# Designed miniproteins, single chains, continued (5), part 65

Each design is a single chain, and the fold is of that chain. pLDDT is the mean over its residues in the fold that is shown.

## One batch from the design tools (miniprotein)

Design m18250
Fold by ESMFold2-Fast:
Structure m18250 (fold): chain A 68 residues (1-68)
Amino acid sequence: MSREVSEEEEKRLEELYKESDEILKKGITPENLEKVIKHLEEIKPEDEELTAENLEYLNKVLEKLKAE
């Protein structure tokens, strides 16, 4: 199973988490949230269920922010 990820891929995941923290720190904006969603779609971690739930949640938040 592909639990082994390259050092570069680990760095990308760390940068994504760091970006998520920055968004939470400054408040959630549609632009910042959209960027995080796109990064999660690109990376697609092995845990498909967790990834799908996170993407669905983030997309719902994004739609709500855009609707207001």
Scores: mean pLDDT 64

Design m18251
Fold by ESMFold2-Fast:
Structure m18251 (fold): chain A 92 residues (1-92)
Amino acid sequence: MKKKALEIAEKEAKEETEKLKQLLLDVGTPGVLEPSELPKEVQEKLREIQGKITERMKEVENPTEEIGLKILEEILEEIYEKKFKEVLEKLE
């Protein structure tokens, strides 16, 4: 049932990516969400994403908010692909 496995993998990967993006926006917005209110595992995941953005921004000659957003989208796509593969392998 390859078609059903692909649909499940796409759904779960999309949900995780959208959730992480929303959490980063909420944490970045004053008064919406404090990082300390999140489970420790989620806090570590957000710190890893922020760390990757910071490291990639160091390689940019003129870092801008627009470049930072592009780096974030690239990291989120990497997370999507990893989750998609993990879910697909689990369903085999």
Scores: mean pLDDT 76

Design m18252
Fold by ESMFold2-Fast:
Structure m18252 (fold): chain A 65 residues (1-65)
Amino acid sequence: SLREELEALLEELKRLREEHADDPELTKQITTMIEGMEKVLEEGDEVLLRVAVHEGREFIEELRA
């Protein structure tokens, strides 16, 4: 489900935040993404969940590039 995919992305973002703890700017960016995704999980409909999954995947891929 989209919710399960978003929860998996949140777990990955939390790991990436720990890996980049020495980079305060990147840590703030990752935290902002996490907070936005958590809000979508609480309040979001299927459209918002789908958008959040897409944006989360692209953000993680950019961090790995």
Scores: mean pLDDT 83

Design m18253
Fold by ESMFold2-Fast:
Structure m18253 (fold): chain A 90 residues (1-90)
Amino acid sequence: KEKVKEVIKEAEEIVKEGREEIEKLAEELKELEAAIEKGLKTELPKLTDEELEEIAERVRKELEEVKEKEPELLGLAALHAKAYLEKLLE
């Protein structure tokens, strides 16, 4: 679970640094954010620690891809990644 916690902390720092920008992006992408949040509330299967570590690595790579290709979405991507990973740790 350590990698999952590390990725959550990384996403949290992005959210903290970009709080004002995230609010602006949320206004522009309100429909997309609502759709993603609805998806995150769907019941998730129980995962092993190994599966959680793999998911954390994939999320980290996705955030890096968003940072390079779609930096305007990085704050929202980080916010949703954090929520998703926290949901998996419940």
Scores: mean pLDDT 66

Design m18254
Fold by ESMFold2-Fast:
Structure m18254 (fold): chain A 88 residues (1-88)
Amino acid sequence: DKSVQEIIDEALDRLSEALRLHAQGAPQSQIDSQMNKAKSLIKKLNDPRLIALVDEIGALLANNAPVAEIEAAAGRLHLYLHAKVVES
């Protein structure tokens, strides 16, 4: 089994690839593929808030939202993950 940190790192890598593909104007099917992989990894952590944050980013990408809105949603995800480090 992968550690929690390995799952987070892999999910963030998939999310970063989805954001890169969106910035490059790649087909939505390629963006959705990376987002679905990120979401599948995140689901293993059984954290509903984390799932909701990833879903928000996915919805913004699917709707071709402004970069500022996508960056704000990604910022909320990173803030949530950072807050969890203090609880260790």
Scores: mean pLDDT 80

Design m18255
Fold by ESMFold2-Fast:
Structure m18255 (fold): chain A 61 residues (1-61)
Amino acid sequence: KEKVLEILEKVKDIKDKDEFIEEAQKLAVELKLSDEEAELLTEAIRYALKNGVEAAIEKLK
């Protein structure tokens, strides 16, 4: 959970959706997310694309 929140906080200012996804995936590899953390990040990205990244961050808190 904490690593996923850290990734979202780092990418929240990226306005381009493709760049946002690419940078989040790059950080997931760099931080060596577990399978469960990677699934949580995928769900958070989907939520952020529909509802905004700040709403996704709040949902994870």
Scores: mean pLDDT 78

Design m18256
Fold by ESMFold2-Fast:
Structure m18256 (fold): chain A 99 residues (1-99)
Amino acid sequence: RQQQIDDIRQQAFDHISSGDVDGGIRYYRQGARLSRGVDDREQGRFLFGIGLLYYSQGDYDQAISSFNQAADRFTRAGDTDSAQQARNYADIARQQRDR
């Protein structure tokens, strides 16, 4: 399972580094689906990454949604620090949207 997660992260990285941010989002979505119901923390990490990619594209509504979903998954995992970080990023994205 960890090898599948690592492969997904590598594929996402390759797409992002070649300028295909949408490809990176698609691979992170695959990672989030693979982690769903199995590893809340790992699902949170993928959802947080999707939020960062949407934020980089100026898609602030999608970034906010993804960061809030990441916060919920981190909360379920008992990772309160990562949950708070995700909420803070959602607030930053909201401020940028409202500019």
Scores: mean pLDDT 85

Design m18257
Fold by ESMFold2-Fast:
Structure m18257 (fold): chain A 96 residues (1-96)
Amino acid sequence: EQVQLDAEGLKRMIALPKEEQEKIHEILVEELRRFQAALDADPHLTPEEKANLATAFGLDLVAETYRAIAEGLSLEEIRERLRQLVDDYLAWVRAR
């Protein structure tokens, strides 16, 4: 079921105009950079923990992006969903 949801998101992504595909990639890259910058600034995480968290959360961001596309969300709704996901995760990391 998860694999089918990701496949549907990919199919919809390919069907989008090139300009919209590029905007979605820009949003994803921006949120990934914001997450990595916050991890790099955390003095309590080891380099290995930072690498593992960046990889795991990067995969979660990609999966959530395809899920949002499969749900038919607008570019602004995708941006807000990814932004909220990063903010929630960073709040959790800071609370530990």
Scores: mean pLDDT 78

Design m18258
Fold by ESMFold2-Fast:
Structure m18258 (fold): chain A 72 residues (1-72)
Amino acid sequence: SSIEEEAKKLLKEILELKAKYYAGEISEDELQEKIGKLVNEAIKKYGEENLLKAVESLREEVLKMAAEMKAA
């Protein structure tokens, strides 16, 4: 599904932003602003319900990505 691929891309971008924040490369304010913009743009394009369903279907992959980023 194109929505699932876009949700996966969004989650990857959020995880990359969080990694930059934990590395001290961006501030908490910048993190919140950038995540908020990404999420709002995705909601406007796909709708909140469709994104939540896509995230749930990607739950296992999201947990794997988060674990890999924590280990790196």
Scores: mean pLDDT 76

Design m18259
Fold by ESMFold2-Fast:
Structure m18259 (fold): chain A 92 residues (1-92)
Amino acid sequence: DIEKIKEEAIEELMTKEKLSRRNAEALIRLAIGIGKVEEGIKEEDLSKEDLRNLMKRLDQIMDDTIRRMDLGIDNAIKKNKERKKEEELKLL
């Protein structure tokens, strides 16, 4: 039962999101892990609807994480650029 639900979800991720099988399997494992940690749901007790909701939760977490990472990268680039200008000014 759960193995069929996982396989269908993996196939959907590969087809719709163009993910490799390895990456799709990793995302499904993460979603199941979230269900266990946040909801106390065991893998064997997961319904297709539970997995769908956990995948939406994972998407929300990933979107927030990417947004925070983008901000971190932008800050790092800005600091690097200012440091380079300061270094050039010291040589003049």
Scores: mean pLDDT 76

Design m18260
Fold by ESMFold2-Fast:
Structure m18260 (fold): chain A 68 residues (1-68)
Amino acid sequence: MEELELVERIKEILLKNANSEETRKAVEEEFEKAKELLKRDPKSFTKVTGLILRAIGVIIDDELRQRR
């Protein structure tokens, strides 16, 4: 339960830093997958961390594209 709350908080922070609707949607999709995995098996936290890192990568890529 606590891990699920942490994932939700991280998602909120990342969404605030997303600059486009497509990036926000991509972040939401990755975090929904992470939450489903965590609800199914709390021991999957390591895999959830991997999905979070991927979402961060999407935001960075979006920011770079916004630069030109």
Scores: mean pLDDT 72

Design m18261
Fold by ESMFold2-Fast:
Structure m18261 (fold): chain A 74 residues (1-74)
Amino acid sequence: SPLVEEFKRLVEWLKEAYEKYPDKFSETQKKIIEFAEEAVKNADKLSPAQIETLVETLRLIAENLKEKYGLPLP
């Protein structure tokens, strides 16, 4: 589904950014990304509503990091 593919892309992009710029992420953002990395491995077990919530949360993190630090995030 398009939602699951977006979820996978957001996790991969944020993981790459975190590996390259770990000091730019808050402790809360790091925990959310770690949770999302585990959740995406079990995306088939998540409801669409659960995936939507995670995608919105990851979009918010990506936008905040892009605005604050100019990171190459989606």
Scores: mean pLDDT 82

Design m18262
Fold by ESMFold2-Fast:
Structure m18262 (fold): chain A 82 residues (1-82)
Amino acid sequence: MKSTSSLSLSVLEKNNGAPLTAAQIAKEIGISQSSATKALNKLKELGLVIQDGKYYSLNPNVTLGTGSAIRKIGDEIDEELA
């Protein structure tokens, strides 16, 4: 199952690790900017993404591996939010 957090990670990967704003990620997924910001803040707390001003990018020190690993992490984040 694809959570908002795992979809946000997928968008960052598709952009080859390029920094993206929460608004750009929200547009790609089709969600609100508020939802994208919450997902990105959770990913930042887990050390999966880094923030530079308004931009978010993948943390190069974290092994995300496969899309399966990203999905599992995203599901755990959404369970913590519920």
Scores: mean pLDDT 68

Design m18263
Fold by ESMFold2-Fast:
Structure m18263 (fold): chain A 87 residues (1-87)
Amino acid sequence: MKPSREEMLERLERAIASIEALIEELKRQNAPQEVIDGFEAIREEYRRLKEELEAGKISVEEAEKRARELEQRALQLYLDYQAALAA
């Protein structure tokens, strides 16, 4: 089922909030600056994506595709960080 533009905007807002909460947690854990910078870059890409969707510069389908790519990048960065802590 294709999400509506409004549903996609809500999903992007939730993703931004989740990444912001994760960044604050990582800062409390004294995570390496490179990890924090990585998540901040992903957050800014989500914000850019939301702005482009609100401005009508991209389709909902393109926004969903790019959001999935950002979700995969965030997951990989988190898994790499967790693996480094276990080593």
Scores: mean pLDDT 85

Design m18264
Fold by ESMFold2-Fast:
Structure m18264 (fold): chain A 72 residues (1-72)
Amino acid sequence: MKEKAKKIGEEVYERLERAGLTEEGKRLKELVEKYGLSRKEAEKAVEELLAAPTREEREAILERLEKELKEK
C-alpha cells in the first residue's frame, strides 16, 4: 500500500507541476501519501485544482480535502 500511495502522489505532483501549480502539487502529494488517498480521489482533486482559476479557490479545495481526511 505504501508504494501505491507514493506512485499516486508522484503522478498528481507531476500533473499539477506541468500546469504551473507546483505548491498545490506538493501539498496534494503529501495528503495522498499521509492519508492513502485512492487514485479516484487523487485524480478528482487534481481536476478540481486545475479547474480553479484563483489561488484562494485552490487553497480552499486543499483545506476542505485535508479536513475531510482528518475527520473521515
Scores: mean pLDDT 81

Design m18265
Fold by ESMFold2-Fast:
Structure m18265 (fold): chain A 80 residues (1-80)
Amino acid sequence: KLTEKQQALLAFIKELAADLSPEKQALLERVTLAQLQDKYEVIDSLSEEEKQELFEAVGILNERVKANLEAVTARYDEIE
């Protein structure tokens, strides 16, 4: 059973990944759930191909999060 905060985080990850391939979305969901439930064996059980897809998906999400953060900081830098 996930907490309300864990469910909100999972929903946020799913929203960020909505335009990615179904395979990448499924991998991100599996890994996020495993991380939230401390089931690290799920991540260890991934094939090399699944790990590659996961690394690509994580890279895309990290760039999206970074772009969002940079937009917020740029907004602050406009204050003279």
Scores: mean pLDDT 70

Design m18266
Fold by ESMFold2-Fast:
Structure m18266 (fold): chain A 67 residues (1-67)
Amino acid sequence: DLVRKAMELILKAKELLNEDPENPENRKKALELLEKADEYLREAAEKKGPEETGRELTKVLLEELKK
């Protein structure tokens, strides 16, 4: 699922920035992850439409918040 993949990449980018925010390599990796997440969300919106993509993104976020 593209929406779930995008959310996983966003969360991973957040963890990299939290671990060492001053590390330029971690910042570069976080940017690459966020760019990939944006690509996945664009592809999901193209295939499923923006409403369905938004609904699935909300569902994945709720699942992560319950952990």
Scores: mean pLDDT 77

Design m18267
Fold by ESMFold2-Fast:
Structure m18267 (fold): chain A 93 residues (1-93)
Amino acid sequence: MSKILKEEEIEEILKKAPPEAQEIIKKALADGVEITAFDVLSALLVAKGKPEVSLEELKEAIEEALKEGLISEETAKILLEEIEKKEKEFEKM
């Protein structure tokens, strides 16, 4: 499920995120873009120097972010569920 994150949830993630990921999300918010869990995940991966990634690499990045304390366990579950949904959509294509 593509979960749109509330501003408060985004702020909690940004407190624990690398500065580069924070800048990406702040720019999107300034442009009036609705931030989904997938957008946050993409920003975290770009901050790690990976501009394009597979769904498998996205899963690894979430697990690493959780291990490093950059995101909460609840946030990690939401992001992993979002990736699983995208994976199923790609299987139908």
Scores: mean pLDDT 65

Design m18268
Fold by ESMFold2-Fast:
Structure m18268 (fold): chain A 75 residues (1-75)
Amino acid sequence: GPMARELARVTALQAGASALGLQLATGAPEAVYRSESGDRSGVGRVRGDTVEATGKAGDEEVRLTLTAEEVRALA
């Protein structure tokens, strides 16, 4: 439903922001962050300035492709 989709979107954005933070902390060209809590899961992947994020809440899944700048603006 709409609320689960919004939770999936927020989970995706949080995972993407966490992956970007991990990349900056490690100095690595690529980073992956994974989270899981109940029926919510998130995966963020960063390569260079590209952030790919997936969030799941209940039966809803959201996939986002953003720039590092867009993730920083939304965080």
Scores: mean pLDDT 84

Design m18269
Fold by ESMFold2-Fast:
Structure m18269 (fold): chain A 65 residues (1-65)
Amino acid sequence: SDISEVSMTLRDEPESLERVRAALGAGALKLVLDATGVSPELLEEIEELALRAGAAVVLEDGSTL
């Protein structure tokens, strides 16, 4: 496993944002997310956090944020 790549399943809950923060804080450069059912507002926050950290975000369906 590449330590710079982290995969996780998210729900529409505040804890999902904290999980993303933890992964970015641990040095993740690429997040592969199952974001099924996550609100656009939470996805925008995730995208901004990843952008500030210099990380890429990819959805498991192959889409990008």
Scores: mean pLDDT 78

Design m18270
Fold by ESMFold2-Fast:
Structure m18270 (fold): chain A 87 residues (1-87)
Amino acid sequence: MSLLKKQREEAVRNGEFTPEQIAKSEAALKELEKQIEELKKEKGLPEDTPEEEIERLLLLKAGVSQEEADEALEEVRKDEEELAKLK
């Protein structure tokens, strides 16, 4: 199991996050990472393409509106920042 997953479990035990919030965050991150790799290979994107741009393109490809894509990316970013503070 990843270090982040262990830290999330500790945060839940301390009442910092709910199991539902952690499950949504993990599912979203895993899905985005997998699809980013597929998108990079399929479209031949440069390795130095910013991750934020790749994630936005991926969400747009999936039929998500630009507003929804921006909201989802911001939500994931905030979750990652909160988890980093717990380290």
Scores: mean pLDDT 65

Design m18271
Fold by ESMFold2-Fast:
Structure m18271 (fold): chain A 75 residues (1-75)
Amino acid sequence: MVDAEDVEEMAELILENETLRASSVLSPEQTAAFAERLRAALEEAKPALIGKPVSEAVKEMNEIADRVFAEVLAA
């Protein structure tokens, strides 16, 4: 089960890794938009992730990253 510190650390790693991956495909402007939207989405999701198993928390954060990436591509 994840606590608030675990969620914060995992969200930061997801943000860093997914932004790096996005930067290889997206323009600099799209990459900046992706990072900003992903950070906001992860902040909104954090309270709901506390108390979940690590595997479920990671899965939900990856699903958020995939959604944000699709939204930025569509914009």
Scores: mean pLDDT 83

Design m18272
Fold by ESMFold2-Fast:
Structure m18272 (fold): chain A 73 residues (1-73)
Amino acid sequence: KLDELLEGLRNSKDKKEQERLATELLRLAVKEGKEEILERLAEALEERDPELSEILRSLLEAKKKVKEREEKL
């Protein structure tokens, strides 16, 4: 679930685990078709943990670019 993934990402001290959880958040957003979820979460984390926010934003940006290319193909 989204809240569980976000909680794990926030609590994790392991960079590898943080990246893995961020990837799962991206997959969840893809399944639901709601990229806005990742944007809002990244924004909410920005003040508390800017590093995690940046990871989420980077994944969201990559996802958007891939989707645009697929639609134009």
Scores: mean pLDDT 68

Design m18273
Fold by ESMFold2-Fast:
Structure m18273 (fold): chain A 59 residues (1-59)
Amino acid sequence: AKVTKLGKTSATIVGEDGTVYSAVRLEDPNTYLAQNEETGEWYRAEIDKEKKTAKLTPL
């Protein structure tokens, strides 16, 4: 998945299929909670800030 917006405490992530996730930063600098904006399902998002990519894992 791609990181299209990276804020201080938030991120917007787009999957390969175009699915949009709104993410909120946890205490870890690269770990976020991401919500699928269509389904409401929650994922753990591990963000690579250099590559602007994220790995999404279902919670």
Scores: mean pLDDT 78

Design m18274
Fold by ESMFold2-Fast:
Structure m18274 (fold): chain A 85 residues (1-85)
Amino acid sequence: SPQAQIDAILEEMERRLRELLAEIKDPVQARRKATFLMFRAMGDVNDVLLTALQKGQVTPEQADQLAADAQSRLKEIMKKFDRDL
């Protein structure tokens, strides 16, 4: 399902961010790499939603809700990363 695909994308991003915090001591370098991972996750979420819309698996209203929820979760993940940095 689109929800399961989005969940997997966000879980993988959180895993990679935890690895960055363990591996990289320089906050500037860690934040730069985290930004790259964030933009990649955003792109992957958009691809999932576009494909689901094209296949008729979600309505436009459902896609808007999934996008808003994913955006909110990405923002929270990045805020947590910045606090743990």
Scores: mean pLDDT 88

Design m18275
Fold by ESMFold2-Fast:
Structure m18275 (fold): chain A 91 residues (1-91)
Amino acid sequence: TAEELMEKGQEAARAGDYEKAAEYYRKAVEAATDPVEKAEALIGLGLVLLRRGDVEGARRAFEEAARLYGTVSEEVAAAVREQAERWVAAA
């Protein structure tokens, strides 16, 4: 499931294997069955991409996550956009 793939992504990231973590998060995005689950996987992917220095890839992932959250909650979408700006600035 997407949740199992996200957990594997977290485990790989915790081990410092950001390439493997990105692979798991990309698979989680593909396996996601609803917008919130897909958005969560995209946030995980974006954070891993920032760790790898792929700022543009991270921005795209965060923007898509915010867009997907916007289909269920504009407040959450706004919060994700604000948090993404902070993550990118800190990278």
Scores: mean pLDDT 85

Design m18276
Fold by ESMFold2-Fast:
Structure m18276 (fold): chain A 65 residues (1-65)
Amino acid sequence: GLSDQEKLDLAVEAIKKEASPEVQEQFNDILNMTKDQSDSQKLQAVMDFMKVYDPELAKKVEEKM
């Protein structure tokens, strides 16, 4: 399976590629707020964010994990 860092990289790539500009801006705020946290905590924050703001993209990313 994928590591938490690989899962995080996959989620980040999906957001940059497929999310709206507004979701991308809010995502940058989440990355800045979580910069000092572990990869598992960052991944959890990113996935929680995606489930609220782009639930279809969140599901697509989870299916690849």
Scores: mean pLDDT 81

Design m18277
Fold by ESMFold2-Fast:
Structure m18277 (fold): chain A 58 residues (1-58)
Amino acid sequence: ELEELRARLRELIRAYNAKHPELDFTDEQIDSIIRVAERTGPGANLEGLIAELERILA
């Protein structure tokens, strides 16, 4: 479940980065963002970030 949320969040961050090339996030930076999110509340916080990015990308 958590691994699935991490994978989805990674996909969304990459998709966002593709639309905003000025950000130029590396895979290492993306993994760091996910780790920080997990520290504040692994399941609920990751779901919240996924929903927010899906909203922005729509």
Scores: mean pLDDT 74

Design m18278
Fold by ESMFold2-Fast:
Structure m18278 (fold): chain A 89 residues (1-89)
Amino acid sequence: MEIEEWIKNLDLEKLKEKIRRANDEELAEILERVIEQKVPEEVAEEIAETVAEVTGLREAVEFLRRRGLSPYEILQILAEELRERAARG
């Protein structure tokens, strides 16, 4: 999958473009792969913000950040929410 190459190379621009075009199921898969690759915390944070923007979950991400959750914990919660959305649609 091209997404795995972009994650390994930390190609944030291509990842952000893919995120903007992805549905909820595809977004959950992207986030799961990002978590598996254990990207730098700064990269995880940028990915979480991009996903939050395209999914309308920005307020949720800000709330979790204020509660002291790590970027990786936030990515995990986003992936779970997107999986639930995909299952309901």
Scores: mean pLDDT 80

Design m18279
Fold by ESMFold2-Fast:
Structure m18279 (fold): chain A 57 residues (1-57)
Amino acid sequence: MTREEVQARMDALRRARQYAEELIAKGEDPEATKALMAGIDAGLAQVRRELARLEAE
């Protein structure tokens, strides 16, 4: 995976996380929003590991 692809995925996940934070602030379905946030955090952790591998080059 290219560095640009990793950055694009990270940007998309950050935007999704901001959206999930807005849903929490509005008090919408907290269980569904919490599950979404957990998925986003897992995705960010994966992208961080991929970026670290590219930096090790």
Scores: mean pLDDT 78

Design m18280
Fold by ESMFold2-Fast:
Structure m18280 (fold): chain A 111 residues (1-111)
Amino acid sequence: SVAAQNRALARDEETVAELEFVIEELDFEARIVADSKAGSVEVEVLKGELSEEEKERLERAAREASELLRAGRMTVGEALTLMVRTLLEIAVERGDTSLEEGVEGLDRGLA
């Protein structure tokens, strides 16, 4: 189908996307890599600490994004957006309400 051909071309043009995410107020930094060829989404915490509950939330989001990416149902950009949204939600739950607008912005982009 035309949709299958378009997905193959997109994989040749943009198969890997990488983002460094910083929350200065929490002294937190993470690196997110989405790879459509490998079918993987990885989050590496470069600075700061996550609780076990927060780690489980990130691992669940990364697993879901990896499955959707592997199935061709998500782009590398959409996978990065999901991971950034998950990190912003964690920051808001820690009491940094200044980031709430960022979460709302990503929700509008994903919906």
Scores: mean pLDDT 70

Design m18281
Fold by ESMFold2-Fast:
Structure m18281 (fold): chain A 87 residues (1-87)
Amino acid sequence: SLLDQARRLLRRARELRRRGDYRGARRLATRAVQLAQQAVDQQQTPDALQTLRDSLRELSRSLRDLGDYDLANEYALRASQVTRQLR
């Protein structure tokens, strides 16, 4: 499923960021966000929203590690918006 693919990419993105491969982490986190967003668009479930939020947070962290603070803040804001949808 889209969510299973997004979760696998998210786990790998976290691993790459932990190892200092911030460009690799950003690439995989971007793909995880895309797949999680598609899943939310198909059916807005708590699982899909949580996966989207976590993917957006990981993308934000990777961008911050790369020094792209403006874009990192943008994705952090999007993650906060998704968190409000879960409430």
Scores: mean pLDDT 90

Design m18282
Fold by ESMFold2-Fast:
Structure m18282 (fold): chain A 81 residues (1-81)
Amino acid sequence: AGKLLSPREVLALLEALAAAGIDVRLRTDVERSTLSILDADGNELARLTLEGDTVHLESVDPRLAAVLAATLRAQGYTVVL
């Protein structure tokens, strides 16, 4: 069974993105331990894959990647781009 970020950790990501002026939607795949960051039209802007305490981060926007990486590292995750 896959693992994803806790509701508290997801809320912290959403708050950090909102504070940065980035408006996004989230899509989760628990079986693959994947969280997708989507724009208003449903295009994937970033993908997080959770493996234990490591998050593999793919992003089309360096600013989005920086906000996500900083927030995840503050939560104790190792972030790999």
Scores: mean pLDDT 79

Design m18283
Fold by ESMFold2-Fast:
Structure m18283 (fold): chain A 69 residues (1-69)
Amino acid sequence: NEEAARLALSGAERARRGDYEGAVKYLKQALKLSTNEEAKKLLQQGIKYAEQGDGEKAAKLAEQAAKLA
């Protein structure tokens, strides 16, 4: 789903700029729209890292998920 990919990339951008709350919101939306099981796992891990304040790891996982969407 291209929409899930766009939301994941928006989450990655927010995570990199330190907007962890925004990152979590976008990544949760991407997770709800994703139909790819591997992308869902990457998004769940990305959400966890964003909640912990690790923006770079959250962004990398979200970008990997977007490539599978």
Scores: mean pLDDT 87

Design m18284
Fold by ESMFold2-Fast:
Parts: C-alpha cells; sequence; structure tokens
Structure m18284 (fold): chain A 70 residues (1-70)
C-alpha cells in the first residue's frame, strides 16, 4: 500500500481513537501519519503497530468497522 494511503488510514485511526477516548493510541496514530507523510514508511509502520498495541479492544474494533465501511 502507498505511503499516501497509509497516512490517510493512520489519520482516520487517530480520529477514531480520540472519539473513543484512547488518547495514547490516537497520539501514536497521528505520529505514524506524520511519518508516512514525510516518506518514512518504516517509522510510520512501527508507530502504527505501537498504536494498535496500545489501543483498547473497543478502539481497535471501531477502527476496523470504520475502515471496512469506507
Amino acid sequence: MGLKTNAQIARKSAEVARENGDKEAADLFEQAAKAYEAGDGELGGKLFTEGLKKASPETRKAISDVLLAS
């Protein structure tokens, strides 16, 4: 998947995490989006994975539901 698409997914994931009160995961997803936008796919992927690990099961489900609906 392209860096631009990964950045969009990370930004949407940050939005969903914030709406669910999962601030730590949201901050990590926002950092991942910035890394992808800067062309750093390795750092972006690492930060996105850490965001998923820190996210609650409810936040992960909400992200999955939103991404599958779009």
Scores: mean pLDDT 81

Design m18285
Fold by ESMFold2-Fast:
Structure m18285 (fold): chain A 73 residues (1-73)
Amino acid sequence: SMFEVVLTQMLLIAAQTDVEIAKRTKDEESLKRAKELLEIVRKTVEKLASDFPDTAEKIMKKIEESEAIIKEL
C-alpha cells in the first residue's frame, strides 16, 4: 500500500541519519542501528517491488549507497 511506501521511506531516512552520525562521530551504537534499520528496509522493499517497482528500485539503490558507506567505516 502507499502507506507502507511512506513508512519504508521514513525508516530509510532514519537509517541514513544513523549512517551519517556514525561516519561523523564513529559512534558504534549509531552504526549498529543503521545496519539493523537497513535490513528491515531491505525486507520491506522486497515486498513492495511487485506493486511499486520504480520506487523499490530507488530505495534499493539508496540502501546500497548506505551499505557502501558503512563498509568504509
Scores: mean pLDDT 86

